# Ledger of designs, part 107: designed miniproteins, single chains, continued (5)

Each design is a single chain, and the fold is of that chain. pLDDT is the mean over its residues in the fold that is shown.

## One batch from the design tools (miniprotein)

Design m19721
Fold by ESMFold2-Fast:
Structure m19721 (fold): chain A 100 residues (1-100)
Amino acid sequence: AMTKEEVKKLTIVEMLVVAAFTNLLVYSRSGNKGELDAARRDMERVIELVRTLSPEAAQEFLDRFEESVKNVEPLLTPEAQAELREMFRKLKETVDEIVA
């Protein structure tokens, strides 16, 4: 079972994903590349924190992230969808390294 500390870290990482998705949605709607840069920085912080998670917590996070991607992707322009898919690919590679 996950520890209390692991649950807290997972919650913090999930909050950063909300920030990243918000910036990506604003980019999609406005075309403002500063918002895309903000979303990329938020996702870099997510990846750094995910590397500190246990394999169990990292996998749980990836499963929840994948579900969130399915909900957010239809709301985005094709350009923003490509950015979201790239973010997901990098995160999946990071989690696969932790779980291996």
Scores: mean pLDDT 86

Design m19722
Fold by ESMFold2-Fast:
Parts: C-alpha cells; structure tokens; sequence
Structure m19722 (fold): chain A 100 residues (1-100)
C-alpha cells in the first residue's frame, strides 16, 4: 500500500544516521572520508524526503517513486565512481526528480 511504502521510506531515513556511523567505524574511515560519505548520504536522504512528499500529494505513484529512487541511487553510484562533486551530483538528482 501507499502507507506501507511511506513507512518503509521513513524507516530508512530514521535508521540512516546510525547505519552511517556504524559503517564509518567498521571501515575505520578518516575524517575526510566520513565527511564525503555524509555528503552523499545527505543527497540520497533529501531525495527520499521529496519522494515521500510527492507520494503523499498524489504527484507520484509508488511505482514511479521506486523507479526514481533507483535512478537517484544510480546517479550517486556513478558520481562516486567518476569522482564528481556533491554539487554536480545534487544537480543531476534534481534534474531527474523534475521528470515526476
């Protein structure tokens, strides 16, 4: 259901800080590596918040939101691989979200 999907996304947002901290500790990340991971995660979390809003406002279906979140994940993965700035990745994510 729509409510189940929103609850799943809200749970993802709530758990993100703890999972990020655990990952940084486990991988023994430097301060600069941790800051970079936090910047990428912030972009992903902002996309999730916007998709929750769009689904609640009936501007996107659950299927459209799932597809868009997949596209955002791919933009972040490619941006990391290509060593793009967080600003460049954010602009690509914004352009993708404008298609909804």
Amino acid sequence: SIDDYIAELEKTLAEAPGKLAELAERLQLSESQRAALERYNAIYNEAIKLLIKYVKENKASVEQAKEMLGKVSQILAEGRREKKSAEEILEEVKKALEEL
Scores: mean pLDDT 83

Design m19723
Fold by ESMFold2-Fast:
Structure m19723 (fold): chain A 57 residues (1-57)
Amino acid sequence: GPAAARRAEILARAREIARLSEEGRLDEKQALIEEMKRDFGLSDDEVDAAAVEALLA
C-alpha cells in the first residue's frame, strides 16, 4: 500500500546516504539528507533513524 511504498523509498534513500557517508562523499550525503527532509517531511533525527534501520535490515 502507499505507506509501505513510502517506507521503501525512505529506506532506499537512507541506504544511499549511509553508503555516501562510508565513501566520504559528505557534500552529496548532505544534499540527499536535505532532499529527504523536503520530500518526506523528515527531521535530521528521523533521517538518521532511517539510516540505522536501513543498515540493520
Scores: mean pLDDT 81

Design m19724
Fold by ESMFold2-Fast:
Structure m19724 (fold): chain A 86 residues (1-86)
Amino acid sequence: SSEFERIKYEAEATVRLVEKNMPFFSPEEQERAKKLIEEIKKLLEQPDSEEVKERLEEKIEELRKISQESGLKLLEELRAAARAAS
């Protein structure tokens, strides 16, 4: 189905982005991200089903949240450094 194809593409794209940015994550964020990536990769090996689709959507969302949280922490650190330098 086109919907499943879209979700698979989204999963692969999200994994690639997170793997690329992995060095910028905290150790705790790296552990959570690696676990989610492994789970996503296992789901991508399974036959297309509603359950696999729902699981992929859930794991992609969790992985995105880790990436967003990491980005926000970096932004806060940069803002703090800018204030200290002023």
Scores: mean pLDDT 80

Design m19725
Fold by ESMFold2-Fast:
Structure m19725 (fold): chain A 58 residues (1-58)
Amino acid sequence: SEEERREKERRRKEFEEGVEEGMQILADIFGTSSAADTEESRELRERFEERVEELKKL
């Protein structure tokens, strides 16, 4: 039905956005490799974990 298609479309969009955000955060984590970035690396890791939790809810 139209309602099911709309719900599936919304869920797909949320999933795709979550994956893209997660991939970007992961790339940032692996891109930061200096002693000055230790605190930033921790913050990026926390954001990545939050994205994973959101994806689990889908």
Scores: mean pLDDT 68

Design m19726
Fold by ESMFold2-Fast:
Structure m19726 (fold): chain A 70 residues (1-70)
Amino acid sequence: MEEVEKLRQEAIDLVNEASEALSKGDVEALKQYIAKLREIRDKLRELGADEFAEQVDRVIETLEAQLAKL
């Protein structure tokens, strides 16, 4: 439970950082944040937090689509 909440907070922080990188056109930073979000997604799946993992995966898909336009 506490581990899932910690990962959720890390994901929120990374999404905020990724949004700022996207607004600045910082491709390198955005790629790094996407990679970290993938690690969090995988950890959430290992902990059985499948619904949260799917939410993080949707955010990753959105960020990757935006990255492809940069």
Scores: mean pLDDT 84

Design m19727
Fold by ESMFold2-Fast:
Structure m19727 (fold): chain A 111 residues (1-111)
Amino acid sequence: EVRERLERIAAPETVEEALAALEAGADVAVIGTLEEQEAEAEELLEWLRREGLVRYGLLVAVTEEQLAEQPEAWLAAARAIGESLALAGHRPAVASPYLELARALREGAAA
């Protein structure tokens, strides 16, 4: 279901893999743990498809614990992803309850 769809879209395990996948032209990079967030990820993938943003979307399925452990790495990745999406002429799509990640992504897109 969501896992099957994400296998066709970049589903990186690490921040570095997420950046590499998007720089290599992946349609969507999903960051974080999907097992506990599959339902949210599915709703967001449906939203991205409706908006025509699947090719340039970012799903940030990060846990509070992961963000707390390496906040600078996640924020840096979000900014770089936002910049890459903006260079491609796309509005960043962010799917995270964490305002810091959403803000970093938009900052990258604005830079």
Scores: mean pLDDT 51

Design m19728
Fold by ESMFold2-Fast:
Structure m19728 (fold): chain A 98 residues (1-98)
Amino acid sequence: SEGEKYKEELLKKIDEALAAPKPAEIDREKAEEYLKKAQEYYSKAVEAYEKNNYEEAYKYFYEALLHLIEAYRILYDKESLEKLKEWVENMFLEVWAP
């Protein structure tokens, strides 16, 4: 399913982020830009869901999570990445069940 494909892609991106080396300096401004984009996509996902546009809601939620993963990678926030990985493994597909 498309859900299983997005789940696999998210888990791969989280693993890549967890494997990333510690940066010499944390770019907080860049991380904030990704967090802002994650919030924007999440809002679009909610709006699409309320309109019963589930495929569009799904795609926007996936985009929100991709931006969140990148923000945590930039911040070198391994704890948040590990918690997100656990959530994606156990809950991602449940969120899409009507």
Scores: mean pLDDT 85

Design m19729
Fold by ESMFold2-Fast:
Structure m19729 (fold): chain A 75 residues (1-75)
Amino acid sequence: SMEDIEQAKRARAELERLLAELQADPRVPEEVVELVREMIKLLDDFIAGKISKEELEKRLSELMKRLEAEMRKLA
């Protein structure tokens, strides 16, 4: 739906802001930066109509799980 696309665009903008903050901190591992870039790429593919909402949700869930694991190593 158009609402899902608008929500994806907002999520993308938030992730781009997060990416800029993470890239500015030299203590952040490259793996964390790469995971955020992959999330942005998935949202771009969804917005462009290249993947379904179901596929987006599945792949984002997998990336978020990996991000959580990487963040736990930093705590």
Scores: mean pLDDT 86

Design m19730
Fold by ESMFold2-Fast:
Structure m19730 (fold): chain A 74 residues (1-74)
Amino acid sequence: SPESEELLRQVRELRDADEAALARASPEARRETSRQRLEQVDAFLDYVRRERPDDTELLALLEEYRDWLRREEA
């Protein structure tokens, strides 16, 4: 659907921006930013699981993003 395509694009753009920003950040800033973003991604993942469970590509992308953020938070 057009909405699924737009959400996929937005999530990919956000992740790319986060990867670029975190690569240049201090360890302290990286952990804090990753923690804050993880809360946002977890909330969005819960929304997608509830409201859009058939959007498997979006779910997979968000789960990969969450797992990356968890590694960056450590």
Scores: mean pLDDT 86

Design m19731
Fold by ESMFold2-Fast:
Formats: structure tokens, sequence, C-alpha cells
Structure m19731 (fold): chain A 58 residues (1-58)
């Protein structure tokens, strides 16, 4: 079964946040097929990272 998931993270490293989100989904039994990412810079040097993922249940 394919699902679309939206994840919001705050991180100083948007790429690391995406990798962590992928690892969590795979640990839950999902195979991640694609990702879309929007990183919004914050005044403190961190980012609000919006992650859209398409995943399949294994």
Amino acid sequence: MEVKLEIVRRSADPEAAVEAARAELEAQGYEVLSESVLAIPLADGTYTVLIGAVARTR
C-alpha cells in the first residue's frame, strides 16, 4: 500500500533531518519511494524543514 506522509522538523541541517525522517519511516516498515523538501530559514540559523514523502508498506 502506498501512502503520502508530511513531516515537519526543526534542524540546523536540513539534509540530516531528511535522512533521519527516512530512517524512522523505514524502521516503521515503510519503503520510501520519493521525497520532496522545503527548508525555511529561521532567524537563529536553524531551518523549519517540511518533508513530503511517498512510501510503500513492505
Scores: mean pLDDT 80

Design m19732
Fold by ESMFold2-Fast:
Structure m19732 (fold): chain A 74 residues (1-74)
Amino acid sequence: MLSPEEARELKRQAAIEVAKAVLEKLEKEGETDTEKINTEIANAVQAVIDRVEQALANGEDPEAVLQKFIEELK
């Protein structure tokens, strides 16, 4: 089981990876509205943190949940 410190680091890494994936997707789609980009990144980051926390609470593999979330963004 992940320690609280490992869980925090995983959530931090998940937030970074998802933020990058969302930004790349929006740039590929030609989105130039900075406010919209920031809002979509913030929403996706919150959603992945919530999914990772739920996975940890349920004894699921949080890395598998993160990978599935990133795949769903594409």
Scores: mean pLDDT 80

Design m19733
Fold by ESMFold2-Fast:
Structure m19733 (fold): chain A 85 residues (1-85)
Amino acid sequence: MADEKTLRKALNIVTSLITAVELGRKDEARRLLAELKELIKHFDPETRERVLQYLDEVERALEAGDKEAAIKALQKISRILTESR
């Protein structure tokens, strides 16, 4: 079970990552993605598995230069994290 501080930090990273993707800051987006992957290890297994699936979609979208697909996957991650309270 992730505490409120860990959840808030994860949501802040997702928000920053969406902004980095929208602005085309690829290196910043990749760094934030790595930080989010590390942080998600502190969540319960069900939440972790769901988030990791969408993080894989974000990585593929970033490699393809598909900003819309990356943002959509990040929005799904935000929803999963919010429901993990």
Scores: mean pLDDT 83

Design m19734
Fold by ESMFold2-Fast:
Structure m19734 (fold): chain A 72 residues (1-72)
Amino acid sequence: GSDSASLLKGAQGALEGARQALETGSRALALVSYHGAKELLDDAIASGGSEEAIKAAQEAVEVAREAVRKTG
């Protein structure tokens, strides 16, 4: 399992990718960010990650989901 620092960094990357997808209209980037964020959230929950890491991953999933809907 990933440590909380790696999960936070991953969630930040997914969140940034989702925002960039919204700005550029890139559906491919939105989908990659969404799937990555979901996997990070699943890993954080399964590995017993910190509340902070889980919350960051949840936020990344929500923003990426919005990006997927808006770019589709």
Scores: mean pLDDT 79

Design m19735
Fold by ESMFold2-Fast:
Structure m19735 (fold): chain A 77 residues (1-77)
Amino acid sequence: IKFTEEHLELAEELVKMFGLTRERALELLRKAGTSDEPVETLLKEELGLSDEDIENSPKLKELIKRIERAAKELKEQ
């Protein structure tokens, strides 16, 4: 799988927001791109996010939409 510049920028944002390594953030995007599970479910599993964390954070909701877009792009490769 080839990551675009936009995917790499998203991975850096995940590193800053969740304290992940860059490799871990890229692996998360790869899993989202190969899984048929909802991105929200995958983030709960991989990052320990709750429904309350997502509901109370407009920034997390926006980030989930960005990850969903990246996952779709990766699946289309």
Scores: mean pLDDT 78

Design m19736
Fold by ESMFold2-Fast:
Parts: C-alpha cells; sequence; structure tokens
Structure m19736 (fold): chain A 84 residues (1-84)
C-alpha cells in the first residue's frame, strides 16, 4: 500500500480536531510529526511530553489513539525510507 504522506498526517490531525481533541494537543502532534521527519530520535522526547497532555485533554482516549496513529504513521514512513 502507498506510504502515508504529509497530507495524510494533516488529515489525521484534522480528524482528531473534529472529534473534540484540544487544539494544543494537535499543535504538539504536528510538532512531533515535523521532528520525526527531521530527527527521528527526538520523536521519543516529544511523544513522552505529549502523552500526559493527551491524558489531560477533554477527549483523552481519542487524543491518545490519534497520537499513536500519527506517530506510527511517521515511524513506518521513516523506517521505509531507511530500508532497515
Amino acid sequence: EELPSEEEIEEQLAELEKKGADPLFLEYARLAAEVARRDPSRLEEIEAEVRPLAEATSAPEEARGLLERVIELLRRRLRELEEE
């Protein structure tokens, strides 16, 4: 199947927003996506910071679920690019 693009990542973030995720959480998720593209090692740091924020949001289950999807999507794409 076709690998996720920047457009797909934005789509998933928009879906979370529609489902009531906090805009601050979405901002952090986008930041995690950008960092993953530039420096995958820093994704772990941002994920650790955003996890508690997702738990504190008004829709923690949905926020965690979409954060995990966005991170999985980026990690999969990065692994495919590394071919390792």
Scores: mean pLDDT 60

Design m19737
Fold by ESMFold2-Fast:
Structure m19737 (fold): chain A 84 residues (1-84)
Amino acid sequence: MSKAEKYLKKQLDELIEQMKKLAEERGITTPEEVERMLKLFEENVDSLKELMLRLFPGIDPEKVDELKKQALEEARKIFEEIAK
């Protein structure tokens, strides 16, 4: 993994932690609230992806997309766990 990929992974992990705290503070309990939180998370991930592609134009876009997909899957599991 490149330094840029490691940096992106770290930023995604920090974003997951921030969104987890927000979901807990909001007291999400419904599938609709889980989907709203996931949409907000995806919007933040897309902003981070755009920033990373601008700062590191040599970064592999496929690897960036892979890391995004993994982060979204992790976030969904976390939000669903909070909502139960």
Scores: mean pLDDT 83

Design m19738
Fold by ESMFold2-Fast:
Formats: sequence, structure tokens, C-alpha cells
Structure m19738 (fold): chain A 87 residues (1-87)
Amino acid sequence: MEVERKIEEIEEELRRRLREEGVSDEAIDAVVNTVRGSKYLDEETAKRSVELTARRLRERGLLDERQAEIARREGTKASIEVVRAVK
């Protein structure tokens, strides 16, 4: 499987999961863009980036507490998959 195709599949699944939880398109785009950036990072840095993005979206009122936890969990999982796909 091509790396780009694998990343697209990871992003599409993440978008679907967040949409099911009622997350807005703006917040979904922010989380997905953070996860996409994980292809340039190690696993620890990628996890921290997702945690920061979820926290900032929560602080801005774009995610409620439940959605922020889901975005952190699903986004962290997706970011690790992206890092592993590019190695």
C-alpha cells in the first residue's frame, strides 16, 4: 500500500469518527491537519501535538469536554498510525 493512500485512509476514518460524535467541520479539519503533520514527527511529539490541538479547540469552545477526549484519543491513535506508516 502506498504511504499517501494509507494516510488518506487514516484521515478519512478519523473524520468519520469525529463526525459521528457531532464534531464541527472546523474542529475536524484542525484535528485532521494536526494528524497529517505527524508524518514529519516521532510518536511522542505526534501525541503531544494532538493533545495540544484538542485542548486548544476545547478552550475555544469548538469541542465540548466529551468531544475533546474523543478527539484526543482517536487523533492520538491516528497520529501513531501515520508515524508508523511513513517509517
Scores: mean pLDDT 85

Design m19739
Fold by ESMFold2-Fast:
Structure m19739 (fold): chain A 61 residues (1-61)
Amino acid sequence: SKEEKKKELEETKEQQIESARKMGEVLAKERGEEAGEEFLRKMLEAIEEQHEREIAGIEAE
């Protein structure tokens, strides 16, 4: 069902956010906290945009 597909996308989004946070921590250690925060912000925006597109695709079906 569409509800089940949406639930799977929410789980995928959660995993992607956690991965982005870990990558941001690594970048913060290498290039400083400000660089890590900027990276995380951009990654979170990209993840949210992708999630919205995937949800819209399911709703269009």
Scores: mean pLDDT 83

Design m19740
Fold by ESMFold2-Fast:
Structure m19740 (fold): chain A 101 residues (1-101)
Amino acid sequence: SMAARLEEEEAERRREEEILRALLRHLGASEEEIERAVEAVRNKDEKTLLQIVLRAALRRLGLDTSDIEALSEEELRRLAEEIVAILAPAAEAAYAARLAQ
């Protein structure tokens, strides 16, 4: 039914929001930054979402965030790809370590 499909889509959206909130909290983002990121997802504002996530990730790594506001969406996407490439092996190692416990 149409109602069941809408319920499923809303449940998926809520799961995506909860994953984003959990990720940003883990990165040490403020509740104000988390709410702005969720609003950016709801508004399909990829640039604002990337700026918030990348700023939180860079701060967690002790790296400079001063230029994030000046970057284009394409530059933000490239930076995100580079950060994922650096962090993916560490995330996989952390996941494997949790399974070993």
Scores: mean pLDDT 74

Design m19741
Fold by ESMFold2-Fast:
Structure m19741 (fold): chain A 96 residues (1-96)
Amino acid sequence: KEVIDKFIDDLVRTVAYGYALGIASRETLLAGVEEVLDSINLDPETRERVLARIDEALAKDPEEIVKEFNSLPKEEQERLLRDARVLVKMAELKKK
């Protein structure tokens, strides 16, 4: 479904940019992602696909990811940074 595909794309981008920009560690961002995926009751096969796409995105050179982020419109940049901070808060709530 188009809505799910867009959500997955946005989630992957949020994690990649959050990591590359130093918002949080890979482990913290992934913990937040797992909380999001658990909350929406995503099927196991789709969940594995999302996590694989995140691993691929995180394997890219952080410098190239930062360059891509800087090419985005300011409003898009601000949205992605807010979303990354939400993932961090979700991970922190699970740890506490």
Scores: mean pLDDT 79

Design m19742
Fold by ESMFold2-Fast:
Structure m19742 (fold): chain A 69 residues (1-69)
Amino acid sequence: SKEELKRRLEALLKGEGLTFSESDTVDEINAALEERIAELEAQLGPRWKDAAEVTKERILKLIEELQKG
């Protein structure tokens, strides 16, 4: 379900120490997550970038599934 995928996204981000804004719609969550990840990458620098890229790919894949159903 979309709620289960959203919960997994939240757990994955928080497990990595990431912070993000939540929205009611999947599209808004996608946009907010992408913006927040970019901010964190810029703020934390190269030490975060490599690990964040793997996590980001997983998150984006889950978001795509949420958008499609």
Scores: mean pLDDT 60

Design m19743
Fold by ESMFold2-Fast:
Structure m19743 (fold): chain A 100 residues (1-100)
Amino acid sequence: SEEEEKGNKMAQVIKDALLEIYDIFVEANPNDKELIEKVEKIIKEAEEKIQELRDKKDFEGMLETFKETVEKLKSLASPETQKKIDEIEKKALEELKKIL
């Protein structure tokens, strides 16, 4: 259905953005295993929630979960990393707006 295609496209945009944020944390903090494990856990929990919301066709819930996840990740980031995350979020939100 069109709703299934919409949910799949939104999930892919969110997944790609979260993976890009993960890579930034790894590059900025390569020896901080505890921080990387916290980031990985936040992303995993978000991906599980996004899958549940996608299955329910709750597109607004997917968008809100993405925004909340980015806020949590930014709280763990240095000011320099936060700026990079803001640019990724902005691009992802523009793509999500085109799908919605």
Scores: mean pLDDT 90

Design m19744
Fold by ESMFold2-Fast:
Structure m19744 (fold): chain A 59 residues (1-59)
Amino acid sequence: MEEIKIRAIERLAELFKDYKGEEVTKIALKASREIMDAQNETEADRVLKKAEEEIEKLK
């Protein structure tokens, strides 16, 4: 389980590496908390997808 969460956090960091701003930081922090609370890989993937969608809305 820890390995899945670490990989999800790493993918989250990759999504945000080219983005700057307070709103982007808030999305990243919220997503990281939700990933740490995830019980399985499917939940972690849903959090990542949601974070990606929220970033896209800021463009």
Scores: mean pLDDT 75

Design m19745
Fold by ESMFold2-Fast:
Structure m19745 (fold): chain A 55 residues (1-55)
Amino acid sequence: KEEEVKKLKEHLKEMEAELDQAIARSTDPAEQARIREVKEKLKKHYEEKIKKIQS
């Protein structure tokens, strides 16, 4: 369980970094807003998964 949680946290960190790079690369404010929303939803999804494993 502990190793699974660690892997999920590392994966989330890498995906957040990738999305941050996509935001920085984007020239469209509307696209940047959509990517930020995806990042927030992804973070919530991983938090729910971690919570379920730790329950």
Scores: mean pLDDT 80

Design m19746
Fold by ESMFold2-Fast:
Structure m19746 (fold): chain A 68 residues (1-68)
Amino acid sequence: MEALQQARQESIQRAREYLSPQQAEQFSRWVDRQYAQSQSLSAQQQLQLAEEILKRTETLVAASKQNA
């Protein structure tokens, strides 16, 4: 639970730092939806989701640095 919450906050912060405002908003909505859906997941599944969120964040940030 804590790891997923940390991943959510870190991902949204990084997105706002490196992505355009519109892209950051779209990404934060996706992250928030994943977090909301995690309410029915086990702790292990929430950790896997946190890792997936962080991986996607890193991919988007890397792409935005090339295009910015």
Scores: mean pLDDT 77

Design m19747
Fold by ESMFold2-Fast:
Structure m19747 (fold): chain A 65 residues (1-65)
Amino acid sequence: SLEEAKALIDAAFDRLKAHARTPEQLEVIERYRKKAEEAFEKGDVEAALQYVTEASLEKVRLDRA
């Protein structure tokens, strides 16, 4: 359901924030969360899920910096 998809997206971003090690990682995660929320409000659940993936990859990239 749409409610279940929203809960999954919210939980994924909360997990990313909990594992953020730097302020830069938090800022990146928050930017992607806002994009995901905007996509979800427009009914684009696929784009919202893609933003979760992009946030995860960017967080991992910053872990290597």
Scores: mean pLDDT 85

Design m19748
Fold by ESMFold2-Fast:
Structure m19748 (fold): chain A 87 residues (1-87)
Amino acid sequence: EIRKKVEEFVKWLKELSENRLYEELKPEEIEKLLEEVEKYLEKIAEIVNKELGIKDREKRLKIATYVYKKKLSLEEAEKKVKELEEE
């Protein structure tokens, strides 16, 4: 259930970003959307911590985002986050 909701929400955010709908939304609406995303990603980050043993919350959230937005494996997402943090 949570995984499907995260996938649907990430897909919706991608469409929103591509159409520049962020510029049409009020700041309060954007903040509510970000809070919803963070809540879902936090639950996914717990799974990432359990599978990869990563204790840093911010790193877990980045990995979780790559897993669900780009449908990468946990290992591939971890490698991607490391590459971005080094450069």
Scores: mean pLDDT 55

Design m19749
Fold by ESMFold2-Fast:
Structure m19749 (fold): chain A 80 residues (1-80)
Amino acid sequence: MNEEIEKAVEEARELVKKGDYKSVLEKAREYLEQGKYELAAAYLATLASHLGDDELMDEAILAGREKDGEKLREILEKLE
């Protein structure tokens, strides 16, 4: 679980460095649809952090840990 989250953060960071925010959001949506909330949160938090929104990053991390799919969907919609 923790190793998968770390890998997801690394993959999201590479997409963000390329300016491919659409792929970050698409991967987060796919993970949400699969019920993989912590992986979805890793992608959303990484994008929020890159955009300078540390509060949204913290909200995404917490929602992932709590498996709050509704909150993660709200965060994804804010980043679109």
Scores: mean pLDDT 85

Design m19750
Fold by ESMFold2-Fast:
Structure m19750 (fold): chain A 88 residues (1-88)
Amino acid sequence: DIDEAVKDIAVKAAKAAISLVKAGDLEEAIETLKGLIDYLEKVKSDSKNKELVEKLIELAKKAIEALEAGDSEKAIEYLKELKKLAEE
């Protein structure tokens, strides 16, 4: 099921990115989120819940923007929201 895979991958990516941000590994956090966005955009057409996929992409993009702006607290807020949205 593509939607189960989307949720699992999004939760794992959010957890990894939060840990990387907290460790100060901001470049790896950004790369993790870019990988998530690439995956989500590729599978969006096959998803039964396209609105969920679009929201996950939006939150990942906002987290990247916050990290690039040096706002790690705001990035973690977006990543926690992404994780919560992807969890059943």
Scores: mean pLDDT 88

Design m19751
Fold by ESMFold2-Fast:
Structure m19751 (fold): chain A 72 residues (1-72)
Amino acid sequence: MTEEEWEEIDRLNREFAELYRQVGPEEAAKILAERYRKEGKPDLADYAERMGKVARNGRELVAELRGEPPEP
């Protein structure tokens, strides 16, 4: 990663953490993704959406740990 990309990701992480505490991970990711798309940064928007999906998929991973195997 370039230093500039790292700085942008760090800023995204800070904003995500703040929104996460206020509205939760799914809505926080949606807000950030829309903002970055409007700024013409689709890669950062995709990253924000991925963060929200990872947080939501954490529930699925917990279910798998409870004995629900992945589908073939």
Scores: mean pLDDT 69

Design m19752
Fold by ESMFold2-Fast:
Structure m19752 (fold): chain A 71 residues (1-71)
Amino acid sequence: SDTLEQAIRTAEGLLAALEAGDVVAALAGAKELQSLGYTREAEKIIEAIRAGDLETAIELARRLLQKLKSE
């Protein structure tokens, strides 16, 4: 499977979950990004989620999604 395409779909789902306030789904999406090799980016998002800083988590997810789409 194309890891980049899977990462884009996962990042889109993560962003949607964060915007909906679905922390459980957001955490699952961030962990999936870790397993796909986006470890550092996913760790920062997980840290923001755990801190309750959803605004930072959303911005990090948006930036990651934009970077993935520019590959």
Scores: mean pLDDT 86

Design m19753
Fold by ESMFold2-Fast:
Structure m19753 (fold): chain A 70 residues (1-70)
Amino acid sequence: SLDEAIDEFNERLGELYDQLLEGKISLEEFEEKAKEIIEEFKKKYPDYPEVIKTMEEVAEDAVEKLKKLL
């Protein structure tokens, strides 16, 4: 379902967040990897641009929050 897709996206984004906080990846790598995940979902859900937009907004909010704290 679309709800499960959003949950999966949030779990994957959370794993990237943990890696960033542990110093395993840079903020730039976080941004790049988040974009790659979104591109995967764009291919899987081409008829659901609203879901993709939500994912993009979630990723952008995470990046802005991290930039403010770092």
Scores: mean pLDDT 82

Design m19754
Fold by ESMFold2-Fast:
Structure m19754 (fold): chain A 84 residues (1-84)
Amino acid sequence: IEEVAEELAERLRELLERHLEELRRLLSEELGREVSEEETRELIEKAVERFRGMLIKLGKEKGEEFAREKGEEAIREVEEELRE
C-alpha cells in the first residue's frame, strides 16, 4: 500500500511541477493576488502529501487495487484540467 501511494504521489508531484507556472497563474487568479513560485511549490508539496495519505488510508480500508485505481483516476483528472 505505502509503495503504491509513494509511486502515485511522485507521479502527481512530477505532473504538478511540469505545470508550475500555469498553476501559479491559476492560484493567483483564484486568490485575487500574485502568488509566488515558492508559495506554489509549497502548495504542491502539501497537495502531494495529502494525496499520499489519502491513498494509504484508502488502501487500508478498501484494498491496494482500489487505492491504485482511485489514484490513477485522480491523476488523469488533474492532467486533463491542466491541459484545458
Scores: mean pLDDT 79

Design m19755
Fold by ESMFold2-Fast:
Structure m19755 (fold): chain A 90 residues (1-90)
Amino acid sequence: PVDAISSTLSDAALSAPTGPMGTVIGEAGSAGVRALSDGKSVEEAGRIALEKARELAQKLVDRGVLTEKQAKETIERVERAMREAVERAS
């Protein structure tokens, strides 16, 4: 399951928009993979990745780098990627 999740998260990061939205997706994916390496479940890794995405997106909105709409779209993209990763994990 870890290999399938890592592959799906890597693919999501590589297909991400460039710039700040891509950074949020990449950091969220990295946080999820690190959680798996720490022995967390797939569900826990997904939650940690989503928490990281929300945290970073909010900081970028506060800095005026992202709009609230872009932050929402970025978080939804991370949610979709995590759902697909869980689905691919047997």
Scores: mean pLDDT 73

Design m19756
Fold by ESMFold2-Fast:
Structure m19756 (fold): chain A 94 residues (1-94)
Amino acid sequence: DELRRAELRSLTYSLAYLILNPDAPEEVKEKIIEKAVELGLLREEDLFEVAEMIKKALEEGKSLDPTRAFVDERLDTEGPRKYSKEEIRKIIEK
């Protein structure tokens, strides 16, 4: 489903945002974590790679197209994994 893939991509970017911004408001974190528990996430290592790719693209003023391609490829090959709220919290706090 094209819509589900778009939701998973959006969620991946939201998690990458929280990894880069651990001081984000608790209300924002709770909403993203709740959705991540429902839909699942990429592997921890892939989430950190996405965060690094976004950071570099923003610092260099470059397109996010390679980041989108990476996320889509990982969703196709590995699919989303189920995590608990505690596991997601630990990923963000690293």
Scores: mean pLDDT 84

